Designed miniproteins, single chains, continued (5). Designs and how they scored, part 80

Each design is a single chain, and the fold is of that chain. pLDDT is the mean over its residues in the fold that is shown.

## One batch from the design tools (miniprotein)

Design m18762
Fold by ESMFold2-Fast:
Structure m18762 (fold): chain A 65 residues (1-65)
Amino acid sequence: SLTLEQREEVEKFRKEVAKKYGLSPEEGAKKYNNPLIPAIAEREGATVLSEEGRKLVQEKMLELE
């Protein structure tokens, strides 16, 4: 599992990815065919990422592990 420092690095990276690859609630609902996913993200202050954005974050996590 990731250390605290690695988790902070992933979180910073995710925020940068979200600026470019973040989806609107409507786009997220269409992409995942589930309106709860964007609703949960809004409630928690998270941004729903596009497929490309999710891949970038996953690659960063794998690089740090």
Scores: mean pLDDT 67

Design m18763
Fold by ESMFold2-Fast:
Structure m18763 (fold): chain A 81 residues (1-81)
Amino acid sequence: SAEEELERLKKSLDAVLVNQSLNILLYHPELSIQQQIQQITQSMQMYIRSTFQMNPHFSQQQRNQIYRHGQSRISSMQSWS
């Protein structure tokens, strides 16, 4: 179902965001929090664009769900103390 496909994509996106966060932590310790957020957001946008280019049948509403999920995950990671 479309819902199952969206959940699978959310999990894949979670992995991409975690990996990018770890890469920034390991290789770019000089970046400010704002710069880290920008880099992670760019990775999210690139992944989503590529994914929906391969899956053109997803509606704009469904694509927006993935974007919102990614934004929520980035916010959670950056606010963790």
Scores: mean pLDDT 80

Design m18764
Fold by ESMFold2-Fast:
Structure m18764 (fold): chain A 71 residues (1-71)
Amino acid sequence: SDELIEKVKEVLESSPHPLPWALYVIRNSVLNEEQAKELIEFMKTIIEDEEDIEKVEKAVKESLENPPVVP
């Protein structure tokens, strides 16, 4: 849902530590490829560290290959 991604973006922009929140969302939510791509592109606008972006991309890849089971 676009609403979920918009809300996540607001939290990330206001947070002093956006990376752990992004990783939490990725690891605990069933994201489709479109949502995952949107999140990665957004993270690139607020995180300047290439290593941190690589962590987000890796978490997205792992989540898409092995999505968490959400009851």
Scores: mean pLDDT 72

Design m18765
Fold by ESMFold2-Fast:
Structure m18765 (fold): chain A 90 residues (1-90)
Amino acid sequence: DRERLEEARRVIEALTLALEGSRQQEETGSSDLLESLTADPELVEVVLGTIAAARREAGNDEAKALALIEERLAEARRIAEEAERRLAAA
């Protein structure tokens, strides 16, 4: 559970940055900040893959894509919370 918790926390952080970057991009037209903050190639791949999958599922509807990313972030947080509860109870 500890490894799952650490991985879930990294995914949550990456998805949070992706949401912030995507929303900020709509306002300023720049996503370079997201790439600078997420210098880990594996995390970048997860972030970009999640965004691409959400956009594809949303038919390139940006608002729907953001909602899908938010839903996946909520799921990752639920997994992290459950793992934390299990570790605290052990």
Scores: mean pLDDT 65

Design m18766
Fold by ESMFold2-Fast:
Structure m18766 (fold): chain A 73 residues (1-73)
Amino acid sequence: MTLHVSFPKTSIDAPREKVDQFSQRLNELKRQLADAVSAGAPDEEVQRLIDEINKLLEEVGASTSGSISAERS
């Protein structure tokens, strides 16, 4: 089975330093999510990582035009 993960287009209205910190943390979480997906991690693990990304987006005050989703085929 292959797992597809979609990320919404985001916009951030925040100071540059916060954007840089956010980008670093977001890239780390995206890497962990990609590693988990590649390793065939359970859906619960994938969802936990998605929830952490969503929490980070809320903490930075980022706005999104969609939702993060994960689908197995």
Scores: mean pLDDT 65

Design m18767
Fold by ESMFold2-Fast:
Structure m18767 (fold): chain A 72 residues (1-72)
Amino acid sequence: DLKTAAAALYQVAKGAERGATPEQLRNAAISLEQQGLPEAAKAVREWSEVAEQGGDAPAFLRKKAEELRKKA
């Protein structure tokens, strides 16, 4: 469910804004895959690459959540 995936990504974005560790965010991606939300898990993994380039990681996750919501 893309709507559920979008909601999950908003929660991960909140965690990133609160300074969640890379390990906590990797665990979130694994949990999302186990919940049957592969699109959300993929977005969290792609975020790590954006963060390495100095990008706005929370904004990236929110944008992906909005894209998934529009497809739902």
Scores: mean pLDDT 70

Design m18768
Fold by ESMFold2-Fast:
Structure m18768 (fold): chain A 103 residues (1-103)
Amino acid sequence: LQAERDAIVAETRARVDELVAKAQKYMDEALKIASKHPGAEELRKAFQEALDSGVLNADEAIKLAGELSPEAEKKVKQAADYLREANRVEGEGVGRILRLGDA
């Protein structure tokens, strides 16, 4: 009952946190590459917006990184891939909890 729901929440959060941490690592690498460019702060803001509102702003972060450096763009694309996987895992977790609530 409650233990099963708590287990799903804990498992989902652990997986999402791991994927977000990997995305942050690649984003930090992209920001280090772009650190001397005036657009680096806009890139950081675009990535934070992607974290706050979901993956919609990840495309803007990729575009901004591409304007600064091809190497930075590659790293931001890798970060965006991990954010997409995190959203998928979170959605699966919510679905599992909803099925338990309906049963």
Scores: mean pLDDT 77

Design m18769
Fold by ESMFold2-Fast:
Structure m18769 (fold): chain A 72 residues (1-72)
Amino acid sequence: GERDAELLRRLADAIEAGDAEKAEEIARELAETGSDPELGRQALEAAKRLPTLSEEERQQLAAVARGLAEQL
């Protein structure tokens, strides 16, 4: 729904910024309040891996999150 799309857009912004703490916070909110528990779990895993990703990998991951938001 619209709420999941908003959270995914916020998550994409945090991922682009390399802000792992904020990305994890948003992913946790998505897992707790989102309508798709699997999406929430995947977001949380991605956020935890953020410190190990290159800048290019972060940009790609953010683009995926934004794309998912546009499909909701």
Scores: mean pLDDT 81

Design m18770
Fold by ESMFold2-Fast:
Structure m18770 (fold): chain A 97 residues (1-97)
Amino acid sequence: GAEELAEEARRLLAEAEAAIDAGDFDRALELVREVVRLAMRLADLGAYDAALAALDRAAALVDRILATTTDPAVRLEAEILLGLIGIVRGVINIIAG
């Protein structure tokens, strides 16, 4: 159900933050991408507040990667993912409001 997906998203976000702290940006982006998938599943279940909270935290972690990385490939992947997060957040806000 929605609660189990929200708990999984929180766990993955904590793992992504730890990966960023370790300098493992490839792992952090993989984990954030999985959080975006979970947020979409949460939205499909009508759990809009939980989905938006997960996307807001995901965006903040991607911003941390962009502030820190000097790798152009990591930067490009992070920018694409941030764009996707923005689109998903926008769609959920339209459906919820």
Scores: mean pLDDT 91

Design m18771
Fold by ESMFold2-Fast:
Structure m18771 (fold): chain A 93 residues (1-93)
Amino acid sequence: GPAEVLADLEAAGFAPESLALVRRLAEHVEAVKDLPPEEAAAAIREKVRELAEEASKVPEARFVYAALRAQLLLAEGTAPEEAEAVFEEILAK
C-alpha cells in the first residue's frame, strides 16, 4: 500500500522533498478512500495537480514531478505513449 511504498522510498535514500510529496499524496488517498469511486478519483486528481505544481518548483522532486505530470495527462485522456514522452523529457532536464 502507499505506506509501504513510502517506507521503501525512504530506505532507498530518496530526497526528503520527494518523500514529503509522496507522503502528502498517500495521506490524501487514505482520507478519501471511503468516498464513492468517482468522488474519490476526482479528489485524488485535484491533489495530484496541486502536488505536481509544488514539485515543479523543487529540483530535488523532479522524479515525483515527472510521475505526477504523467498521471495527470493519463487522467485527461492523453495516450500513454505521449504521457511517457513528457515523463522522459522532464527527467532529461
Scores: mean pLDDT 77

Design m18772
Fold by ESMFold2-Fast:
Structure m18772 (fold): chain A 58 residues (1-58)
Amino acid sequence: MPQQTLEKFYQAVVKKYKGKAINEQAILRVAAELEVPQEDHKAAFAYVVERFKKEHPP
C-alpha cells in the first residue's frame, strides 16, 4: 500500500474521530468509506494504530 494512501487514510481516521477513542470498528468504517481493499486492511490498521500511538501517547 503506497505511503500517500496510508497517510490519507490516517488523516481521515483522525479527522473523523478527533477527541474520541479510536477502535477497530472506527478504523474499519473509515477503510470501507475510502474503499481500501480487504487485503490491505491489516497493513492499514497496523499503520494507523502505530502512528496514533506515536503522535498521541497516553
Scores: mean pLDDT 70

Design m18773
Fold by ESMFold2-Fast:
Structure m18773 (fold): chain A 104 residues (1-104)
Amino acid sequence: SLKEAEELVEKGKEYVGEGDFEKALEEYEKALKIYEELGDKEGVAEVLANIGDVYALMEEYEKALEYYKKALEIYEELGDEKKAEEVQERIDEIEKRKQRYLER
């Protein structure tokens, strides 16, 4: 159900706040499956961006970029300019952090 997916996203965010990234990913993957089954593209994009945020916090920058780019593509398809811009800013920040870490 849509409510169940929203509750799973909230639980995932709580786990991120606790630093439990593996549990956060588990809850987000459950939410992702529900949104995909419902055909809720906005919900899918939100969860993909949240998964990207978790991988970024884990410093797994290539995985973070993979998930952000998937979210960006969906927001662009939906014409959600504001959400697409927010995800693009996250991509730019990860590329900048990755570049500094690898070249210093």
Scores: mean pLDDT 88

Design m18774
Fold by ESMFold2-Fast:
Structure m18774 (fold): chain A 64 residues (1-64)
Amino acid sequence: SAEAAERALAYLATQGWLDKLSAEEGREIHELLVRGDIRGAAELISEKSGVPAETIERLIRAAM
């Protein structure tokens, strides 16, 4: 849901993991999370943050 995606994004922002993302990449991640593609969102964030995708995915699931 949109609310769950917003909650996950807010949590990820507190970790600083979204700091290197463009506005376009941020919109793409929101779209992926709304669709339930947590893996895709985690992989995209991992590429920019250097944090392992598995760690990001676990924390997204915990925040939703």
Scores: mean pLDDT 82

Design m18775
Fold by ESMFold2-Fast:
Structure m18775 (fold): chain A 94 residues (1-94)
Amino acid sequence: SMEEIERLKEIIVGEFEWMLRTTPLEDLVSESEKYLEAVLKLMEERKVPKEEQIELLEDIKRAAERLAAEHPERRAELDQVIELIEKKIEEIKK
């Protein structure tokens, strides 16, 4: 249902935001890539529409951008995560 999709998206965004805030910098990019791959696979298996997948990735990107602004010490790695998210959005749009 749409309500289940929205709730799932909220949970994923919250989990990813917590991970971006707490993961050691040396692991941040690789762990983020693994998490994004797992999330996208889950969305495809559940037949979530591509538009909803894009909206989820855009929500995660906004969270990463906020955290980069709030935590300058994490900015270099968070900018790499943002680039990975943008690449995934473009791949889905094709």
Scores: mean pLDDT 86

Design m18776
Fold by ESMFold2-Fast:
Structure m18776 (fold): chain A 66 residues (1-66)
Amino acid sequence: DETFEFLKKAYEELKERFSDADEWIERYKAASEEEREEVLREIREAGIDPSLLLAAVAYVEFEEAS
């Protein structure tokens, strides 16, 4: 599935570029809707594209559901 491969690459890119990638993913997943807005703001300030984090979260959730 090309979509799954895209999400996997986003997860791998995030982990390659940022040593705290797994912490960002878990923080976003554990966050309430209001807290998620703050997480996305903080990662943007850290130089991470929010769409890259969202794709990585989607990949992790897909793997956990499988």
Scores: mean pLDDT 80

Design m18777
Fold by ESMFold2-Fast:
Structure m18777 (fold): chain A 125 residues (1-125)
Amino acid sequence: SMGILGLIRLAPKIVEKTKDLEFADEKTVNEYIEQIANAKSIGQAQIIASKAPLAKIDVEKFKKLLIDLEESVPRDGLEEALKTYIDNVPGEIRHLFDNKKYEEAYKKLNEVYLLLQGYELRRKK
């Protein structure tokens, strides 16, 4: 989708502008990823992701997760809802970045990154 391609291009630029942010350790981030994987709805997953601390985003891993989502067929309504959300959220992130709200752009990018990792984990179960 245009949204996913936009995020692939935008994520490295946001990460470059936000190197001074404080990131949580991988163990703490993984506890939120596990909670997202066990969420019963997209709304619950989004609430968990919004409360999560900032992960140090691996741009290459993020790109792979976005490509895997683009190429995947949703197996249920929750995966369909995630794909719809990821198609729509890039415009909001781009708007924040273009207005130099880099910390807010990173926080939203972090939510997307954790949602993608949670659903990757859900698919492996």
Scores: mean pLDDT 88

Design m18778
Fold by ESMFold2-Fast:
Structure m18778 (fold): chain A 61 residues (1-61)
Amino acid sequence: MVTQEDFRLLAYGLDSPEQRREAVRLADAIRDPTEEALRAAQAHVQAGRPDEALAVLRGLV
C-alpha cells in the first residue's frame, strides 16, 4: 500500500530545493495515494523530468 510518505520520499530525488518543497506540499495534500501515480512520478524523477513529476502530483490533489 502506498502512502503520503512514499510521495514525500520521491521529492528528495528532485535537484531543485524549491521543487522538493513543492513536491512535499503536494504529497501531504494527496487524499488517495495510488501505486500507479507513485510509479509514474518516480519514473519522471528518474528521467530528469521534475515538472512532469509535479504535474502527476498536482493531478492527485
Scores: mean pLDDT 80

Design m18779
Fold by ESMFold2-Fast:
Structure m18779 (fold): chain A 70 residues (1-70)
Amino acid sequence: HMEELQKKQEEAGKLAAEKLYEEAEKYEKQGDKRKAAALYAAGGIVKAAGTIQVSDIEKLLETLEKLAGL
């Protein structure tokens, strides 16, 4: 039970970091360097933590979008 849960959490954290980097590249290509930088930083934090859920990443992205909105 615990081993399966840990494996799923590790996989979720990796996927979450990958999605953050993908979104960062998307915004960088659009010329939004500030939003891209914020997403790269968030991806680095998620990668280092290794335990964050994908749903938490969605919430984090929404928060970053609100903060990046001038």
Scores: mean pLDDT 68

Design m18780
Fold by ESMFold2-Fast:
Structure m18780 (fold): chain A 73 residues (1-73)
Amino acid sequence: SSAAEAERYAALGDEYGVRGVIAEAEGRLDEALAHYRQAAEYYQRALELQPDNAAYKRALDTAEARVRELEAR
Protein backbone atom coordinates (compact mmCIF):
# COMPACT_ATOMS: atom_id res chain seq x y z
CA SER A 1 0.00 0.00 0.00
CA SER A 2 1.05 3.64 -0.43
CA ALA A 3 0.85 4.04 3.36
CA ALA A 4 3.32 1.19 3.92
CA GLU A 5 5.70 2.61 1.27
CA ALA A 6 5.41 6.10 2.78
CA GLU A 7 6.25 4.70 6.24
CA ARG A 8 9.33 2.92 4.80
CA TYR A 9 10.55 6.18 3.20
CA ALA A 10 9.89 8.09 6.45
CA ALA A 11 11.88 5.47 8.39
CA LEU A 12 14.82 5.90 5.96
CA GLY A 13 14.52 9.67 6.42
CA ASP A 14 14.71 9.17 10.20
CA GLU A 15 17.83 6.98 9.84
CA TYR A 16 19.64 9.59 7.75
CA GLY A 17 18.42 12.38 10.06
CA VAL A 18 20.00 10.56 13.03
CA ARG A 19 23.24 10.10 11.06
CA GLY A 20 23.18 13.83 10.29
CA VAL A 21 22.78 14.74 13.98
CA ILE A 22 25.68 12.45 14.95
CA ALA A 23 27.96 13.83 12.19
CA GLU A 24 27.07 17.43 13.18
CA ALA A 25 27.79 16.71 16.87
CA GLU A 26 31.20 15.30 15.83
CA GLY A 27 32.00 18.41 13.73
CA ARG A 28 31.76 16.51 10.42
CA LEU A 29 29.64 19.23 8.82
CA ASP A 30 29.96 18.16 5.17
CA GLU A 31 28.87 14.61 6.12
CA ALA A 32 26.01 16.05 8.22
CA LEU A 33 24.89 18.12 5.20
CA ALA A 34 24.93 15.04 2.94
CA HIS A 35 22.93 13.02 5.50
CA TYR A 36 20.31 15.79 5.99
CA ARG A 37 19.94 16.11 2.18
CA GLN A 38 19.32 12.35 1.97
CA ALA A 39 16.79 12.57 4.85
CA ALA A 40 14.93 15.38 3.02
CA GLU A 41 14.76 13.28 -0.18
CA TYR A 42 13.22 10.32 1.70
CA TYR A 43 10.72 12.54 3.57
CA GLN A 44 9.78 14.16 0.22
CA ARG A 45 9.08 10.66 -1.18
CA ALA A 46 6.94 9.84 1.87
CA LEU A 47 5.02 13.13 1.47
CA GLU A 48 4.42 12.44 -2.27
CA LEU A 49 2.68 9.19 -1.25
CA GLN A 50 0.78 10.81 1.67
CA PRO A 51 0.40 14.54 0.80
CA ASP A 52 -1.76 15.37 3.83
CA ASN A 53 0.50 13.69 6.41
CA ALA A 54 1.47 16.54 8.76
CA ALA A 55 4.26 14.51 10.41
CA TYR A 56 6.02 13.89 7.07
CA LYS A 57 5.65 17.57 6.11
CA ARG A 58 7.13 18.67 9.46
CA ALA A 59 10.01 16.16 9.10
CA LEU A 60 10.75 17.42 5.56
CA ASP A 61 10.64 21.08 6.70
CA THR A 62 13.01 20.30 9.59
CA ALA A 63 15.51 18.44 7.36
CA GLU A 64 15.43 21.24 4.74
CA ALA A 65 15.97 23.87 7.47
CA ARG A 66 19.07 22.00 8.70
CA VAL A 67 20.38 21.80 5.11
CA ARG A 68 19.90 25.58 4.68
CA GLU A 69 21.60 26.30 8.03
CA LEU A 70 24.67 24.21 7.16
CA GLU A 71 24.91 25.66 3.62
CA ALA A 72 24.88 29.22 5.09
CA ARG A 73 27.77 28.60 7.52
Scores: mean pLDDT 91

Design m18781
Fold by ESMFold2-Fast:
Structure m18781 (fold): chain A 80 residues (1-80)
Amino acid sequence: TKEELLEKLKEKLRELREILKQMKESKDINEVRKLALKAKKIVDESIELLDEKGTKEEIEEFHKELQPIADELSEILISL
């Protein structure tokens, strides 16, 4: 259902925010890189789920929520 898809996407966004927090708290460049790869996998899985089951509106809303997370991830990676 639409509600099930939205709940799964919210859970993936929550996981991404937790990974972002761990990346900010880590002082180990190898740990940060490992967390970045984990974040990429979650993003890729979310996009695949949206491509299979999502509407244009759900895709747009997900990208809107993802953008600030992606911006912070990029800032961390640039600082490495």
Scores: mean pLDDT 78

Design m18782
Fold by ESMFold2-Fast:
Structure m18782 (fold): chain A 70 residues (1-70)
Amino acid sequence: SKLLEEIRKLAEKAKEALDAGDVQTALEYIAQMYKLVKSIKDPKEREEALKILNETLDYFHDWLTKQLAA
């Protein structure tokens, strides 16, 4: 679906922003992902979108842990 494609693109953009050290931009992309996930009415699409969001949050958590440990 178009919404799932947008969420996947936002996930990649968020990861790229984190890799570049731009946490503010990454958080903006994650916030956009959250809004799109909340807008999904179809349970099957929502489940898939939540998996993508959770993967992105895991990536952010790992990045944040490394930054705060330094």
Scores: mean pLDDT 87

Design m18783
Fold by ESMFold2-Fast:
Structure m18783 (fold): chain A 85 residues (1-85)
Amino acid sequence: MSADELARRVYEEVDRRLAGKETVSKEQTIEILREALTSLGLPQAFIDEAVAEARRLLEGVEKLSKSSAAMAAGLATRRAHEKLS
């Protein structure tokens, strides 16, 4: 699966899991990212790297919109794929 395809699938999965929510915390975003990557069958090493990238992207951020959370999750996934491939 390409980095773009994987990032898109993670974006869609996070957006779906956050349905009905207007805002989420940084920690909720990281939790949902971890759950989305686990549901897609990615190895633990990949999940750990994506979480590290998400924490870097969200440094200093306490709360964000649902759309920003999904976008951050997708971007973190893309960065993890680029580092591990």
Scores: mean pLDDT 85

Design m18784
Fold by ESMFold2-Fast:
Structure m18784 (fold): chain A 76 residues (1-76)
Amino acid sequence: LLEEAREIAKEKGMEAALVWLAEAVAGPEVAEAAARAARAGRAVREALDDEAVEREAEAVAEEILPAARRLEELLA
C-alpha cells in the first residue's frame, strides 16, 4: 500500500498518490478529503469558467494539504 502510493507519487504526483491511498485504506479524514478533491476537480473541468467552482476547488486543496502532510509522515 504505502510502497505503491510512493510509486504513484513519483509518476503522477503526491495528490494522485493521496487519492489512491485514501481509497485503498479508507481512512475517515484522508478519504473524505480525497473524495472532495476528486469531486471539485471534476466540477471544475465541467464548468471551466465558473468562478464559484474554482473557489470550491481551492478550498478543497487547502484541506488536502494538512492531510497530505500526515500521509507524508506515514510514507517516510
Scores: mean pLDDT 61

Design m18785
Fold by ESMFold2-Fast:
Structure m18785 (fold): chain A 87 residues (1-87)
Amino acid sequence: SKKRKEQKGASLYTGALIRLVGAGVDAELEDKEVAEIIFEAANKFAKDLEEGLKLAEEAIKKASPKLAEDIRRAIELAKEGEKLLKE
């Protein structure tokens, strides 16, 4: 049902934002510049998903392997959530 897809999409998108913010907090202990890029990506996710995703990908290039994995997971959830919300 459409309503069920919208509910799943919203949940996935919210999960993506929570994970991205968490990655930013973790990054503050490792690399302040990477943390700033992650927080800007999270800010853009609500306003301009395309730009938010570009910033998240930029953060991946500069992040440690663990942080990069956390950011990639957030990107995947955001893309899945957006697809369901557009249905």
Scores: mean pLDDT 83

Design m18786
Fold by ESMFold2-Fast:
Structure m18786 (fold): chain A 73 residues (1-73)
Amino acid sequence: SALREGARNAVREAERLLASAEPDLLRAKYALEQAAKSLEDLGWTEEAKRVRELVREGRLEEAVRLAQEALEK
């Protein structure tokens, strides 16, 4: 699915940005919001909501892990 692949790419981008020596938090948050939107469009509304909550709390690495786990199903 193009939508699933888009979500995977957004999550990978967020992970890459957070793993940088100078993390770009704004871009990582944007990538995670794109991932959450894609998860919502796939029908995974609870996972999308939880990703957005983790982003709001500044728990960006946990948001990446949750989105990755959802996409592995």
Scores: mean pLDDT 85

Design m18787
Fold by ESMFold2-Fast:
Structure m18787 (fold): chain A 103 residues (1-103)
Amino acid sequence: MEEAREQAEKAVELFERALENPDLWLDIDFPGAADARDAKEVRLTLRDANGNVVGEVTLTSPEAARHAAELFRKKAEEYEKQGKTDLANAYRAMADFFEALAA
């Protein structure tokens, strides 16, 4: 689905912006769920140092989570090839997280 891919691409964009700018903070929450394990949706909210929302995306399906995992995995491989191990590990952690959400 086109929407699932767009959600995944936005998730990667928000994560990249948070890593590149120390004044930006990425929050991850689960709308309508108390626990991540029972979540049907995952929301990424990018905030500035004052707590203002500067970007947001909600992954509304397992397909969106799967696409996000694939994109984060690809970025991790790219950074590993560049010798940027800390960045590669950060992207791998996000890939593993989204793979766990894809039911």
Scores: mean pLDDT 80

Design m18788
Fold by ESMFold2-Fast:
Structure m18788 (fold): chain A 87 residues (1-87)
Amino acid sequence: SMEEKRREMIEKVAETDLLMMLVRLMLQDPTTSREERLAMIDKAIEAAEEAIRAAETLSDTPQGRAEKRYGEEVKREMEELRRELEE
């Protein structure tokens, strides 16, 4: 149903937000290794991709389009951070 698709989208967006918060916390911790930071960024990218896929199932709605754009921006920012850490 549309309600089930909306719930799944909200859950995937929430997972993305949680992983972004964890990335931010790790980047502020000077004891975390580059490998650990890259691994967390990769998890955040994967979560953003799942959120984009869920939002696409609601692409005929304003909320679905907005959450897809949000997921794409998160993915872009995480990919940029990843490139910077790779040197």
Scores: mean pLDDT 88

Design m18789
Fold by ESMFold2-Fast:
Structure m18789 (fold): chain A 75 residues (1-75)
Amino acid sequence: MEELRARAEADPEAREELLGRIMGGLLVKEGKTGLDEAEYAAYRERIAAMSEEELRELLEIREKALEERRKKLLE
């Protein structure tokens, strides 16, 4: 159950990708379109303190938002 963190620790590129995806989910959850430098630092700190369950929830939120955006663009 620490699978996401263990994978990110083993591969720096995978860690950057995972962080970006989780950050995207958190932006969607909080209704934000982007982050300034200070907000980005705060979000990284919050993500570092999150459980794997919380990280998975944010990934799901991001994927659902991308699916909805794709549907709107294709109509």
Scores: mean pLDDT 71

Design m18790
Fold by ESMFold2-Fast:
Structure m18790 (fold): chain A 80 residues (1-80)
Amino acid sequence: SALADELRAILEELALDDLKKLPADVANEIMGALLGAADNVDDREAAIAAAREALELAEKHNNKGAVAAARAVIEAIEKA
């Protein structure tokens, strides 16, 4: 779907630079949550919950790129 493609593009950009600044376990947890949102776009509640989980982790670790990506994912899902 167009939404799933948009979410995966956001994740690909995030993975190139911003996640490399985090410990691998934290980066994997944020990426896992965001991939969960992308894979569950037809379940809006589950997708938003996964993206919000990623946002909380990104904010806890003060990673501005991951925060921006998680917010973009939430906005894309809410507009669909």
Scores: mean pLDDT 79

Design m18791
Fold by ESMFold2-Fast:
Structure m18791 (fold): chain A 93 residues (1-93)
Amino acid sequence: MASPEIQQFLDSMQPSLDELSKLVDAILKGDEEKALKEAERLAEAIKETSKTDPVAARFVGALALTEIEVLTRAGKMSKETGEKAIEIIEKAL
């Protein structure tokens, strides 16, 4: 965290991480319609991050796919909605 290169990497992913937080919040509240809209917003943010730092974009994408899978398995979201959210994120990668 002390190196400028690592800090720039972390800063480059922050907009995508902020959108991921909104997606997770919607899933935890059981709002599946909002979760899909937030997944679309996250996919857009990942595409923008990829233009500047493709490694940061892939990292956030992998984290998002993992969180969607875990929350779906925990019953916080239907399997159908979870699969749609995963597809939206995968298309951004």
Scores: mean pLDDT 85

Design m18792
Fold by ESMFold2-Fast:
Structure m18792 (fold): chain A 83 residues (1-83)
Amino acid sequence: MEEERRKRLREALLEAGVSEEEAAATTEEDLIAELRKVHEEEANKSEELKELYEIYLEALETFNFEEAEKKLEEIHEKMLKEK
């Protein structure tokens, strides 16, 4: 289960556009920290995005990957609408 959680967190980093080399963190805490870091810039672009990213990161920290995926879709939809 712990190895499976690390795999899911690493996949989330790769989906966010982080390279395999950059996603090479070996602990759940380090993977979550990298996810927080890569999303920090986007989260600061609007109050709505900041709230969605906060929920997304909280879901990842509690290993609620289904909720995290749902929130990531909401973030992606908002970003596409602004583009």
Scores: mean pLDDT 72

Design m18793
Fold by ESMFold2-Fast:
Structure m18793 (fold): chain A 87 residues (1-87)
Amino acid sequence: KEELIEEIKSLVDYLVDLLERAGHPEAAERVRELGDKLIQAVKEGKSPEEIIKLLREMAEVARPHLSDDERAEVEKAIDYLKEKIEK
């Protein structure tokens, strides 16, 4: 549980930094908001389905503002976290 929360925080920080550097502070703010909701859902023991939905919503906010390489890296991180959430 703590490990999963740390991994989510790392992804949120990564996305926020990318979006801020790319000049999309509104998207970065939305990622922070969704990241906080995602972490809270994990802490409260929400269903894997609800947690994965929040994770996907966060990725969708970032996706239009990322390069092809950055999108590939994010999708890989999402798939990794999804596997951890489902276990």
Scores: mean pLDDT 83

Design m18794
Fold by ESMFold2-Fast:
Structure m18794 (fold): chain A 108 residues (1-108)
Amino acid sequence: MEQAKEATEKAKKIKEEAKKLEKEVPELSDEELEKVAEEMLKMAKEVYDIAKKLSDNVDVLKESLDAANEATNAIGRANEKTGPKVLMLEAEAGVYAIGTASLYVAAS
């Protein structure tokens, strides 16, 4: 199914962008980190939405889970540098990662 392939590729792109962001965290200002954490949270929500729509496809769920975890890790590194300003964003991203993991376990 072409839809599953497109979803998998989108999840992989989000994962790679999250990894790149995590490496850039030491060079960003507090204001830039807060803005970027908001973008990563939005990406985690999009990945969870993809997982919910294609919850019968284990490959999509696996890539979505990996992407959600990488986004959550990137926000976590931002939180370590800025303190509590992004803590709530990290917690929200974690909820989407847990939701995606639940769908993956149910499908496996």
Scores: mean pLDDT 76

Design m18795
Fold by ESMFold2-Fast:
Structure m18795 (fold): chain A 123 residues (1-123)
Amino acid sequence: MKVRVLLSSRDPERAEELEKMLRSDPEFAENYEITTVITDEGTLNAVRTEDFDVVIYLVSGRDDIEEAIELLRELRENTDVPILVLAENLSEEDLERLREIADKVVLLPASVEEIYNAIKSLV
């Protein structure tokens, strides 16, 4: 039975790169199924309508941190599914805010092994 992962990113190209990177690990490719969404509304709709084992949310320093925090709060209101945040180019203050809401935060760049181990720790 495959672990179901929801990958949420406002950057479709970055989401595709991350999915390809994770699928390059044969153990991940065999045991995990990824559904990718590129909007906050799509993310909330997916967790309401489908069963996921973990949500991965990609947050970049190019994103509005207040909008990222709002999505995470709405996810917490709509699902008990563990949330992994993958964070790029954020200040320590913004990282602390994400850590208060997410189950785990991993700083990018990170190895496939580091991300996979983070996912395994939550499922």
Scores: mean pLDDT 84

